# Ledger of designs, part 5: designed miniproteins, single chains, continued (3)

Each design is a single chain, and the fold is of that chain. pLDDT is the mean over its residues in the fold that is shown.

## One batch from the design tools (miniprotein)

Design m8152
Fold by ESMFold2-Fast:
Structure m8152 (fold): chain A 59 residues (1-59)
Amino acid sequence: SLQEEITRIIGEILRIIGEIEDLRLELKKNPEKREELEKKIKELEKKREELMEQLRALP
């Protein structure tokens, strides 16, 4: 159903937001891992944007 699809997409967006925040906290604690962590954050931000576009495109 449309409701189930909306719930799934929102759930994925919230999970990704949480992962980004966790990685940002790790970056503050472990600056030596900056390059690796910033790449992961960028990938997650891209996935978040794609899911937000999917949500906006729903009828």
Scores: mean pLDDT 87

Design m8153
Fold by ESMFold2-Fast:
Structure m8153 (fold): chain A 57 residues (1-57)
Amino acid sequence: SAAAEAIGGAAALSTRLAGGDEAQAREAYKRAHEAASKGDFEAAGRLGREAALQAQA
């Protein structure tokens, strides 16, 4: 869905901006997209934040 794609894209972008590599960004997209596709927008947001925080390490 458009919403899941946008949420996944936001997670990937946040991961890249935090200093993550392309593999980390791709994983962030997949996890957030999957959660959003199931209607779990809270989990999708959390997964995006966690990926960005891990990328900052």
Scores: mean pLDDT 84

Design m8154
Fold by ESMFold2-Fast:
Structure m8154 (fold): chain A 80 residues (1-80)
Amino acid sequence: LIEELKKAYEEAPNLTVDEVIKRAEEFAKKLRDAGLTNAAKAVEKYIQKAKELAPTDPELAKQYGINALKVGLYLAELEK
């Protein structure tokens, strides 16, 4: 899980906004299933903001999506 999340974060700058959001959503589910509740909640918060911004500011939306993966990785490392 952690290694997969790290790889997703490293690849995120080369993906579209929608693909970054999709990957972050997939990892939020995986984090929740693994019992990493604080990490999952943080990722979900950043995803919600990314989706809100995507129609008006896709560049900022992508940054929130990338930060979802970054925060998820950071908190997952702390919770394990």
Scores: mean pLDDT 81

Design m8155
Fold by ESMFold2-Fast:
Structure m8155 (fold): chain A 72 residues (1-72)
Amino acid sequence: SEKERIREGLKKLREDMKKLLEDESVSKEEKIEGLKRGLEMLEQLKKHTSDPELLEEIEELEEEIEEALEEL
């Protein structure tokens, strides 16, 4: 289902971002670019669902990414 694909995408994106942030070999600029791409993907996912639970999960991840960008 679309809901399951979105949820799987969110899980993968969260894991990818965690790995990116923890990778000391990745430059600050590359981390910023990766996080910004993540935000863009989340904005696209929000357009594909009206499920309030999924929207809340997407918005929580957006907030986590925005906080990570502020810390970089």
Scores: mean pLDDT 83

Design m8156
Fold by ESMFold2-Fast:
Structure m8156 (fold): chain A 70 residues (1-70)
Amino acid sequence: MEALFRNTAPTPAEAAAIAQAALAGGDAVLPVDGVGPLSPEVQAEARAARVDVSGGPDEAVRRLIAALRA
């Protein structure tokens, strides 16, 4: 997920996918050997879940921080 927010104008769906992938990877809940927080499997799962965020990238970041149980 490096540089995913560099454009500062990702779509809400893309921002949600980034946040979801970060949450899944950060918690290391995937029971698959060789899977990391930035793995394509995590990205595919986030895409399937497609968690929406309202507003935009700033809102997605705030939601991500809150979801990480700051």
Scores: mean pLDDT 43

Design m8157
Fold by ESMFold2-Fast:
Structure m8157 (fold): chain A 60 residues (1-60)
Amino acid sequence: MEELVVATRDQPQLLPTDLSLRKGDRVRVLRHVNDNYWLGELLSTGRRGYVGAAALEPAP
């Protein structure tokens, strides 16, 4: 089952391997790395990187 989440707020890129998020961005979760960071793919651009779990909620 594909896990899709949506950004609830803007989140800047903190590290080169992170994704920069804008409110409403849709992300496919590829891996749960730890409590704070998931590996994801930004659907609008196809870019992959780490995302902050606190800024995300399940997409419909």
Scores: mean pLDDT 77

Design m8158
Fold by ESMFold2-Fast:
Structure m8158 (fold): chain A 56 residues (1-56)
Amino acid sequence: MTLTIEVKSDDDLDFAIELIKQAAEAGVERVEIVKTDPSVSDENLKKLEEAAKEAL
């Protein structure tokens, strides 16, 4: 099962990290992170990808 997390702003970073942790505990096999707003920084997207790799 794949979970897709859509990030609309940099303010969503902490909430998205929490969702990744919950998804890993629920047995989700893969997390995909999608930037829906161009104002979201690539640095924060990379942090979310790293959190997903650590949790899964």
Scores: mean pLDDT 74

Design m8159
Fold by ESMFold2-Fast:
Structure m8159 (fold): chain A 75 residues (1-75)
Amino acid sequence: REKLSKEEIEKRIDILELLLRDEDEDVRLAAARKLGELLRYGDEYEQELTREKLEELLKDEDPRVVEAARLALEL
């Protein structure tokens, strides 16, 4: 599949960041899991941006979201 430009990677991460601000905990949980996939399969730049967003999720009020972020970060 096509290599994403840094700009395209940033747009993808920005969309996921919007989902991480959703009022629905299940939406945030789904976004956290998607970030976990990007951390595993993305390029080095995407992995770096993704890791920062996952670290921010460790402060979430829903323990399921926090656990998903911890699992993705291998904590």
Scores: mean pLDDT 77

Design m8160
Fold by ESMFold2-Fast:
Structure m8160 (fold): chain A 68 residues (1-68)
Amino acid sequence: SISAVELMEEAIEYLEEKIKNKEKVPEEQLKTLRDTLLTFAKAQQVPEEELKRLMERFEELAKKALEI
């Protein structure tokens, strides 16, 4: 099974590639990704500091990908 941290890192890499390629990510897809990541993080009890760091990076990239 994949860890919540690994899923978050994969989501971050996915958004970085979309931004690099100037490909807009739909808001609904970003909402689905966010919900999934938070659900898995809660279930796996990801430490607060690590969750905050990863989600802050995700949200920074999500904003950029939405505004392309």
Scores: mean pLDDT 84

Design m8161
Fold by ESMFold2-Fast:
Structure m8161 (fold): chain A 73 residues (1-73)
Amino acid sequence: SIPPATPEEVAEMKKQIDDIYKKALEALEKGDKRTASNLAVSLGMLAIAAEVLGAPEVAEYGRKKMKDIEKKL
């Protein structure tokens, strides 16, 4: 079994997700749907990585942020 991520690793992964999510919202505000779409894909990739690294709650958080951007495209 994969050991669970540490609280520090969880916090860092959430910060990365939040940073990408902010950039995606900024891209949407500018009408840059291509960049927003690419950043949504990046959020999905981070969610997969978080799940593999033993942080399923971070993976769920990333997927929710990804879907929120996709809904706005």
Scores: mean pLDDT 87

Design m8162
Fold by ESMFold2-Fast:
Structure m8162 (fold): chain A 85 residues (1-85)
Amino acid sequence: MEKLEEIAKRIENGLSKIPGVRNVKVEVGEDYLDVRIEVDPGKEETAVKALQEIAKGLGLENPEIRAGENTVEARIPVPEDFELP
């Protein structure tokens, strides 16, 4: 749980610094993180790219990202043996 909480905190902090991001919610599952981002109109792609870059920087593989109107949702699988860099 500590590991997933640390990852969630890093994602939340990273995304909250992106221009056009209004709100970030990260929910911790057993082996995944659910991320919900509220953005300014037209900033969905910026949020998607920011999330992909943050996940890559953390060593997380292939987040499942869905962009909606003024929202971005993602599920990020975290392998059981994953270690933060």
Scores: mean pLDDT 78

Design m8163
Fold by ESMFold2-Fast:
Structure m8163 (fold): chain A 78 residues (1-78)
Amino acid sequence: MSEYDETTVRILKYLAEHKGEKLSAKEIAEATGASVSTVTRYLNILEGAGVVERDEKTGKYSLTEKGLITVKNLEEEL
């Protein structure tokens, strides 16, 4: 498997399924079965990696172009 853990993969896939939408950490947590604090920590790391972006007005997250490429590569490995 890639160096991404199962929770990271679930977060990225869920964001990719909702391409064009902005999702809250709570919505992602409910969908992935992780806690909001865990999801927020992962989203912060992914934002630093340029894979996810945060909307400053809403606090919601969306996948970047780099994030879409990352998810495509994960789907090709699985």
Scores: mean pLDDT 78

Design m8164
Fold by ESMFold2-Fast:
Structure m8164 (fold): chain A 85 residues (1-85)
Amino acid sequence: SKKQKVLQERNPLSKEELEEEIKKYDEEIKKDPNNYKAYLNKGEYYFKLGKYEEAIKDYQKALELDPNNVKAKANLEASKFFLEE
């Protein structure tokens, strides 16, 4: 079993470790679909994976739930910028 403490000591995180974090936030979203922070965090892990289209969708959902979230708005714009290259 993978342990979060061991993951933090391995820098940078592997693709598998990033995908495990995404699954964790998927479970949090299933428990509370209005958890904007879970969408925000999930989007950040998609961004780290270079999956900018998925990151955009999660950041858009975070902004739908929390329209004034500065971090979600900034990360959404960054993800769009990387798609335009």
Scores: mean pLDDT 78

Design m8165
Fold by ESMFold2-Fast:
Structure m8165 (fold): chain A 67 residues (1-67)
Amino acid sequence: GANEAAKKSAEAAAKAGEAGDSAAAITGRYQMHLYGEGESHEYGLLGAEAGAAGDSKKAAQYARLAA
């Protein structure tokens, strides 16, 4: 569902940020925009932002909240 899609997008962005892969981080952020709704969408956005910033721990926490 939307929560799962947002979570997976946030997880992908977090992993990409940790690896320094900005293209994958951008893709994850875009996917989260397509599939997230309400609080799940907001947590997905926060996770993607944290991942893009290289904060993989915080990104993982937000990804779990997005689920």
Scores: mean pLDDT 63

Design m8166
Fold by ESMFold2-Fast:
Structure m8166 (fold): chain A 63 residues (1-63)
Amino acid sequence: MSKEEVIEELKESAKWMESQGLTDYAKKLREIAKKLEEGKISPQEALDQTNQIRSEATTKLSK
């Protein structure tokens, strides 16, 4: 996945989480996207952090 694709995925995930009332998770995803856009983290690091957040959010919502 390209850097641009990862950024877009992060923005979409953040928007979805915000719509579900998971504002804190949405904020974390936007911070990851910003760090990736600024070149402070790699696309792989952004994906790893995003997967952790998405797993936590999905588990909370599926209960």
Scores: mean pLDDT 78

Design m8167
Fold by ESMFold2-Fast:
Structure m8167 (fold): chain A 74 residues (1-74)
Amino acid sequence: MDEEAVRLLKKADEAFSQGNYEEAKKLYEEAIEKATDPRLRVRAYLGLADVYRKMGNEEEAEKWLAKAEEIASA
């Protein structure tokens, strides 16, 4: 449900801000599973891209950024 997705996104953002990238990654992935609103999925994909970039995985970061852009254009 989208309310749960919003809560997960907030927790993911907090984990990311604290430098807990593994927790942030898990929470963003859970938010994607719960989100039915494309806007919330876009936010979660952008969050995952930021997490992968911080972890040094630029290839995965670009992949998630591209997914976010594609959904935002639909």
Scores: mean pLDDT 83

Design m8168
Fold by ESMFold2-Fast:
Structure m8168 (fold): chain A 82 residues (1-82)
Amino acid sequence: MKTLEEILDRAIERLSTPEALVKALGVDRLEKGDSGSVEVDGMYVTVALERGEITPERAENAVLLLAVAKDGKVILRRVELP
């Protein structure tokens, strides 16, 4: 059984490159305010860009918010990219 924290850790590892992130979300790029979701171990993780920009080639001053929810519990994680 996976904890919500383990689901978020796995999502972060899978989305570790700009190319992998835009591909997983089905977009050409991410701009401030854009969001999508990815499935990890049967759970849906919401990914939102709070600031910056992500293209397949690079992330520039980007801050991501990841969220997963189950049984009335919500776990959030903020990830800063250089």
Scores: mean pLDDT 80

Design m8169
Fold by ESMFold2-Fast:
Structure m8169 (fold): chain A 85 residues (1-85)
Amino acid sequence: SEAARAAAEGARAAAEAGNQAGAAAGAMAAADAGDAEGAAGAAEAAAEGAEGEAARYARLAAEAARAGNAEEAARYAALGAEAAL
């Protein structure tokens, strides 16, 4: 959907700006909307800019999204956002 695409693009923009919590939130929104590929890309971008647990959860979100598991992708993205705070 357009909403899922916009969420994925917003997540990438947030990650590029160094806003890891925003990147994770966008990845969650893309996953919840069913855009697994967009969510995976956004989560991978978030992982590149993050450290420790935030990076770990972002990678797990990307793996779940690529597997087509939108619920797990959203859950890991949420944990990554919390860890980034």
Scores: mean pLDDT 69

Design m8170
Fold by ESMFold2-Fast:
Order: C-alpha cells, then sequence, then structure tokens
Structure m8170 (fold): chain A 72 residues (1-72)
C-alpha cells in the first residue's frame, strides 16, 4: 500500500515538473489544461490512499516523499 502511494506521489511530481516546463516553453492552453487535470487526479487518488494508511505506513510514505522532493 505504501509502495502504491509512493508511486502516485512520484508520478504527480513528474507531471508537475512537466507542467512547469511546458509553461516555460509556451505550450498550448489545451496541453497545460491536460497536464493540470492529470496532476489533480493523481493528488486526489494519493489523498484517498494516504487516509487508508496506518500511522507507521504514513511515516514511511513521508520519508519516501521527502527523498523524491529533494530529487524534484
Amino acid sequence: LVEKAVELYKEALKLKKELEEAKKKGASEEELKKLHEKVGALQKELAKLYEKLSKEEQEKFVEEAEKLDKEA
């Protein structure tokens, strides 16, 4: 379950980076909207999954998320 949450978080960070790069490069409004919607969908899925985690699993997820944030 923690692994699933970490994967969703990683995918959300990747899409956020793609969205930011697309904005810098002047991507079309449709491309930006598509990326924004994908980020939002992943964030909602992650939030629901996080609420299902035990306290220990939440702590493990936070540690993994912090590692990914440093890489992003």
Scores: mean pLDDT 77

Design m8171
Fold by ESMFold2-Fast:
Structure m8171 (fold): chain A 66 residues (1-66)
Amino acid sequence: REEQRRAIIEAAAELLEKDPELTDERLREIARRAGVSVGAVYYHFPSREELRLAANAYLAQKRKEA
């Protein structure tokens, strides 16, 4: 659902702001913070590149609003 996708993006953005590396451990941490399974992360973002781009876009939008 769209709520899961947004939660994943928000969790990824916060973690990538601290450490930009998308390891398997980081993907599990993103899933945990978003309250979803790792499978749900891959369902919404089939590639790590797509997740990174979405997280960076979210951070850029947040900086405009701050």
Scores: mean pLDDT 76

Design m8172
Fold by ESMFold2-Fast:
Structure m8172 (fold): chain A 77 residues (1-77)
Amino acid sequence: KEELIKQAIRALKYAKKAIEQGDYELAAEAARQAARLARLAGEEKAAKLAEEAARAAEQGDGEKALKLLEEAIKELE
């Protein structure tokens, strides 16, 4: 469980960097990976936040994506 949570947090942080660089496609992919890892760890709320962040990134809403990614990271801590 702890290792999956650590991997999910790393993926969420990677997605944040991708948003900051304007790479919304990469951010959406990383956020979806984080959602899968969070779900495997039993962290349903974090998984849903990460999925919403991926959708926001796909829609070009970087501000919303960043907020959702930050909420997902806080949920996993």
Scores: mean pLDDT 84

Design m8173
Fold by ESMFold2-Fast:
Structure m8173 (fold): chain A 68 residues (1-68)
Amino acid sequence: MMEAAAEAIARGFLADSERGGASLEEIGRRAEAAARALSKDDAEKGRAALEAIRAGVERALAEREARA
């Protein structure tokens, strides 16, 4: 559940970055906000969500470099 949501969020942020809309620092801030939204009641869930989003972003960036 959380991994699927995190991957969708990560791909959305990277698409925005490709259109010149967001820096990596802005993506980091949005990832933290998304993690907080996914885990309103639990800091441990928030940390897990943030780690999943970060892993998704790294995976998508590696895929983009492979395409270059």
Scores: mean pLDDT 66

Design m8174
Fold by ESMFold2-Fast:
Structure m8174 (fold): chain A 80 residues (1-80)
Amino acid sequence: SSELDVILVEIVKLLQAYVAGELSEEELIKRIEELASKLSAEEAEILRDAVAQAMDALKVPEEVKEKVLKAMDEVIKKLS
């Protein structure tokens, strides 16, 4: 969907800002949760997989990747 595509682009920008040191881990997670909560559970699952791939490509530290994915899993659970 167009909303899924827009949200993915916004999250990639947030991840880039985080890697550049322009955004805190707490603010990154909070903004990803807010964006993912706008989607259906099915779309949020697709987003989670795309975000995991983007974090690997951007070389986000594993500890931060795990926290982001856990936060997204909690959002998906609430949407289900």
Scores: mean pLDDT 88

Design m8175
Fold by ESMFold2-Fast:
Formats: structure tokens, C-alpha cells, sequence
Structure m8175 (fold): chain A 60 residues (1-60)
């Protein structure tokens, strides 16, 4: 069982490493959580990850 803080930190690390697909997978798993706070965090982080990925791809 991961806390919202643990999920947020792991997603930040994956994004820093350029592992956007792994970060998106973790955010999707968070959205499936029975914990409402974790679900909201997952949805928010998914949106931010997609924006970062889009900006990175556009810069190529």
C-alpha cells in the first residue's frame, strides 16, 4: 500500500529520468486505487506527465 506522498515522489523520479511511460502507468494504477485522495493524485499527475511528454516531443 503506497501513500500519496510515496506515489508523488516515485512519479517525480520517473519523470526526471525521462521514463514517461512508466510514470503514466503508475498514475493509471493510482487512479484505480480505493483511496479517493490517491485517485485524485493519480489523475492530476497523469495530466502533468502528459503535458511534460507533449512539450518534450514538440521540442524534438
Amino acid sequence: HMTPEEILEKIRQLVKEGKYDEALKLADEAEASPDLEVRILGGTMKALILIHKWMEEKAK
Scores: mean pLDDT 79

Design m8176
Fold by ESMFold2-Fast:
Structure m8176 (fold): chain A 60 residues (1-60)
Amino acid sequence: MLREKAMKHIEEGDRAFKAGNYDEAIEHYKQALKYAKEAGDSGLVAYAENQLKIVEEKKK
């Protein structure tokens, strides 16, 4: 369940990022990171952390 929640938020974050909705993307990636950490999925944690960094850089 937690891994599925993380993946869903990754999908929504990626969609928002593609659309240029950076604040929405950041919120989804933060939720994904939370669920990925709770699930113990290091790959999803790394992906969500990396996407957060990229989106935050795009806002500068």
Scores: mean pLDDT 85

Design m8177
Fold by ESMFold2-Fast:
Structure m8177 (fold): chain A 67 residues (1-67)
Amino acid sequence: MKARVFIAGKDEEKIEEAEKKIKERYPDYDLEFIRAESVEEALEKAEKYRKETGIPTIVIDAELFLS
């Protein structure tokens, strides 16, 4: 199954750790990771992409996800 993950964060290490953790949770998924400047931007881009393609989207705040 294909899904796109929109990840918001400023810390490169936290973004990479969040991506790794999501891949571990969904090992059978074809995951594409897209970076966003903010959670607001990630939500907007995810909604638009889902509406245009029908592909499932996940939105992650890297700072909050790893806390």
Scores: mean pLDDT 80

Design m8178
Fold by ESMFold2-Fast:
Structure m8178 (fold): chain A 115 residues (1-115)
Amino acid sequence: DYLEEGKRLYEEGKYEEAVEKYKEALSENPGNGETLFNLAKALLELGKYEEAVSILEPLAEMNPNNAELLTNLGKALFGLGKYEEAIEYYEKALKIDPNNEEAKENLKKAKEALK
């Protein structure tokens, strides 16, 4: 199972190898949301922010109440220097999950980056 192999590699910090396994999983089951989200997380760890956004934006449109998806989309936009857009997604994530510490910390960083 390429998805499970990818998850194992991700946990080992082998992000490039995880991306390869997630892409293999998608070749067998295109559009699998879990595989796409795990691929995007690995791409974020690799600093491949534009590729991560291309995956996370469609997923966020299909899952508008998923705080984790919105937080990761915000992180990808922050990585691209799109701080105002990152703020919007972190605020949306916090409206859904007010106790999301990652979204709170990243929102603060994005607001500081605009100063």
Scores: mean pLDDT 90

Design m8179
Fold by ESMFold2-Fast:
Structure m8179 (fold): chain A 88 residues (1-88)
Amino acid sequence: MLSDEELKKLRTLVEQGKTIEQIKQEVPEAYEFAQKLAELRRKARAGDPEAIEEVKKFNEQRKKWFDEGKEDEVAALETLAEQLERAR
């Protein structure tokens, strides 16, 4: 799971318009998390029941982060995951 520091750093890089490659170099943990999330979402759309369940677990974690006031950090993570998903 991503730490508060990793989420905050990711948000800063995304807001500054840094490239995917720069984000990968600066916060590899956030890049790897987003890449796994993109892969899980792709498999879930293809009807993989295990991937569907993992995406549901991520959605519950996302709700917890929103309750903690991390909406902007989550938005940055979602932006990175969507970019990685579209790049395939």
Scores: mean pLDDT 82

Design m8180
Fold by ESMFold2-Fast:
Structure m8180 (fold): chain A 88 residues (1-88)
Amino acid sequence: MDPLVRPKELLREVLEKQGETREVYSIGDVGSLLGQYAVDQKLLDPDNPLVVNLKGTLLGEMFGVDSFDGRNSVEIYERIMKHVEVVE
């Protein structure tokens, strides 16, 4: 079962750019919202749609990388977990 999480400041800023103002999310919801952010901000490489370009973006600052493979769900999950507080 996915934990309920509260976004930390950088993740909250990314989510607020999507119009999201909730205090708590499921991890699945966060992943979906970040995926939508990447599409809306046109971060997918037009020559290679498997590569997400993050350089100079809020999401890039949050993850601390210039690009990543968008298919690596485990790495994406681990990076998200560093920017949330688990709520019990």
Scores: mean pLDDT 74

Design m8181
Fold by ESMFold2-Fast:
Structure m8181 (fold): chain A 104 residues (1-104)
Amino acid sequence: MEAAEEAFRAAGAEVARLTGSEGAGATAREAARVAFREAEANPERAPELGAAGRAALDAFEARRDEVLAAVHAAAAEAPDAARHAFGRAYGEAHGYALYLELRE
């Protein structure tokens, strides 16, 4: 049980690192926002800047998928009750936050 709980905490820290305001996800999203704002201010460079912004979001999505796979693997080692409680609370909260970050 303790090893499974440690695996969940480690996986949760990685999700927070990607989706938190100070995390890699916030950094990638900010890079995309800067590129999109510059594209609006400079239409001649809009295709170039738009592509850069999308590349930053694609890189964030790739990192997200790696961490979600790690969370799923950690959950598989936990007792069913703890796994379901963690998945419900963490997946619902972080899934929605991640969705909002990618949609805006």
Scores: mean pLDDT 61

Design m8182
Fold by ESMFold2-Fast:
Structure m8182 (fold): chain A 73 residues (1-73)
Amino acid sequence: MSKEELEREIARALVDILIGLAKSAYKQGKKDVANELLEEAKRFAEEAYRQGLISPEDYEEVKKRIEEVKKEI
């Protein structure tokens, strides 16, 4: 695995972790924490996409997932 491939995998994993934590926080009644985590996930995804760490398709999928979770919160 190249450093570039590893960085892409880490970026994808971090977005997934943040979204998962947001869903968990929401289920525990911590709506404010859930919203903060989704905002962090969005910022991280935007930065990762800007740096070429995730593909345009992955970025669109992440944005869609964040918006779907926000509608549930």
Scores: mean pLDDT 80

Design m8183
Fold by ESMFold2-Fast:
Structure m8183 (fold): chain A 80 residues (1-80)
Amino acid sequence: KDVLVGVGAITEDEEARREAIEYARKLQKEYEKKFGVRTGVLLFLDEVSEEEIRQALEGAAKVTGRDAEIIVEKKTFKLP
């Protein structure tokens, strides 16, 4: 069973945006190691709701024709 993760990232600047990208890459590798399954991570840099993220992931899973477990996360990337 494949896994598809949507990360809604609230970023205030370009450095926070780079941290969000690094987080997504690390998350994909961790899921692949933990579950041994094909894992896709979609990063949303605009302010979107969890429902909008879920709908986008469901659409992506439908297009690929594969059964995938959908996981949605929202995370704020702020510099101190």
Scores: mean pLDDT 72

Design m8184
Fold by ESMFold2-Fast:
Structure m8184 (fold): chain A 56 residues (1-56)
Amino acid sequence: SLEEMKERLRKALEKLKEEGKISDETAEILEQAINAKSVEELLEGVRRAVREVVLG
């Protein structure tokens, strides 16, 4: 489950970077989320990335 979520996030991040739809700051937050040791840590990283995109 955690490894599957990390793989899906990694692929989504690669696509967003290729399409130029993500800032360096947001990419760094998502890369940190991919290194999460638990589902809760991964989800917190994703929430942080969403906040960065929405609030700047």
Scores: mean pLDDT 80

Design m8185
Fold by ESMFold2-Fast:
Order: structure tokens, then sequence, then C-alpha cells
Structure m8185 (fold): chain A 85 residues (1-85)
């Protein structure tokens, strides 16, 4: 079902979030870590909202918002990687 697909998607998004967090923490870049922490707060709020929702359309909107936040987190990670080159 679409609800099962969305639940699977949020689990994958949470895994990528954890991976990016660990990579950024390992970088030791305090500016990047601070930016990531701000986005982490928003990401966590969306996770709670997703599991509180009973509407599939709302859950799909939340997943899309979480993907946008992960794109911003990936951009921070890419900037950190570029500084190390």
Amino acid sequence: SKKEELTEKIVELQREFARLRDELEASGDPEAIAKFDELSHKFGELVLKFFASTDVEEQEKIVKEMEKILNEMRAIYDEVRAKRA
C-alpha cells in the first residue's frame, strides 16, 4: 500500500540522516555541525508529525519536506568534503 511505501521511505530517510550526522560529526567542522543541528530539529519534528498523521496525503507531503531537508544536509556535507580536498 502507499502507506507502507511511505513508512519504508521514512525509515530510509532516517538512515541517511544518521549517516550524514555521523560523517559531519567525524569532520569536526563546528560551523557545519551547527548548521546540521538546526536542520536536525526540523527533521525530527517532521518524523513525529509523520507518525502522528493518519492521512496518507499528509504523510506524502511530510516525506517530500524531509527529502528537501536531507538535500540541504547533503549540501553541507559536500562543502565539508570540498574543504578537505
Scores: mean pLDDT 83

Design m8186
Fold by ESMFold2-Fast:
Structure m8186 (fold): chain A 79 residues (1-79)
Amino acid sequence: SASEIAKQKKEEEEKEFEEMLKRVQARLDARPDLTPEQKEARLRELKINWKLSQKMIEKKNTDNEEIEALRKQIEEELG
């Protein structure tokens, strides 16, 4: 069904995102110009953007105000 196809695509996208995070982490670790705090902030932004994109896909017709609210919710959830 369309629901099963959507679920499989989400699982594949999550796997691809985890692989991307590993590659980004390795690249950030190779940068002596960045502090540990700056490296964590960059990873945090990637996680926020990924979670936001997933929530936007789940919500049809999400407007800019709802997107901003979702971003704030994700930021609070990540701490």
Scores: mean pLDDT 76

Design m8187
Fold by ESMFold2-Fast:
Structure m8187 (fold): chain A 85 residues (1-85)
Amino acid sequence: MEIEKLKEEAIEHARKAGEALKAGDLEKAKEHNEKAIEALKKAKELGASDNEIKIATGLAMAAAAEALGDDELAAQYLAKAKALE
């Protein structure tokens, strides 16, 4: 399932972007954020629904926030994604 793989890639790149931001590496954070966005765009082009993209985006934002150490923001994004299931 290419769409599922792309959603997983987006979440993983978002996590890495958060880790890079935590470390102060803005260039690496930007690179991973761009890859996360590209993966979600490709999933949408392949037929992922608007809800699937919104859920994946929420999960990606939660992963980035968690990597940054912002547990409250991570919980908010997880709740948003859960509400769209």
Scores: mean pLDDT 83

Design m8188
Fold by ESMFold2-Fast:
Structure m8188 (fold): chain A 79 residues (1-79)
Amino acid sequence: MERVEELRKRYRAGDGRAADELFVEMQRLLQSPDPELQRYAFDVLLEYLRDKAAEIQAEKGYDAEASVEAMRRDLEASL
């Protein structure tokens, strides 16, 4: 999914709009009847959330891992 990787790159470069676009694309893929696409979307979203948690931990000293796990569970429940 080339578009997903470009959105992740743009977000890391400081493009906040890319985060919204990434979540929209992940939601569409997670609603797909194709389990391979659902798994791919879940893995990409989880990686993105973990990267974001690491940034927050590095900058502010927060432990954001619990928040990432909560978001992961909420996303799974929406499937």
Scores: mean pLDDT 70

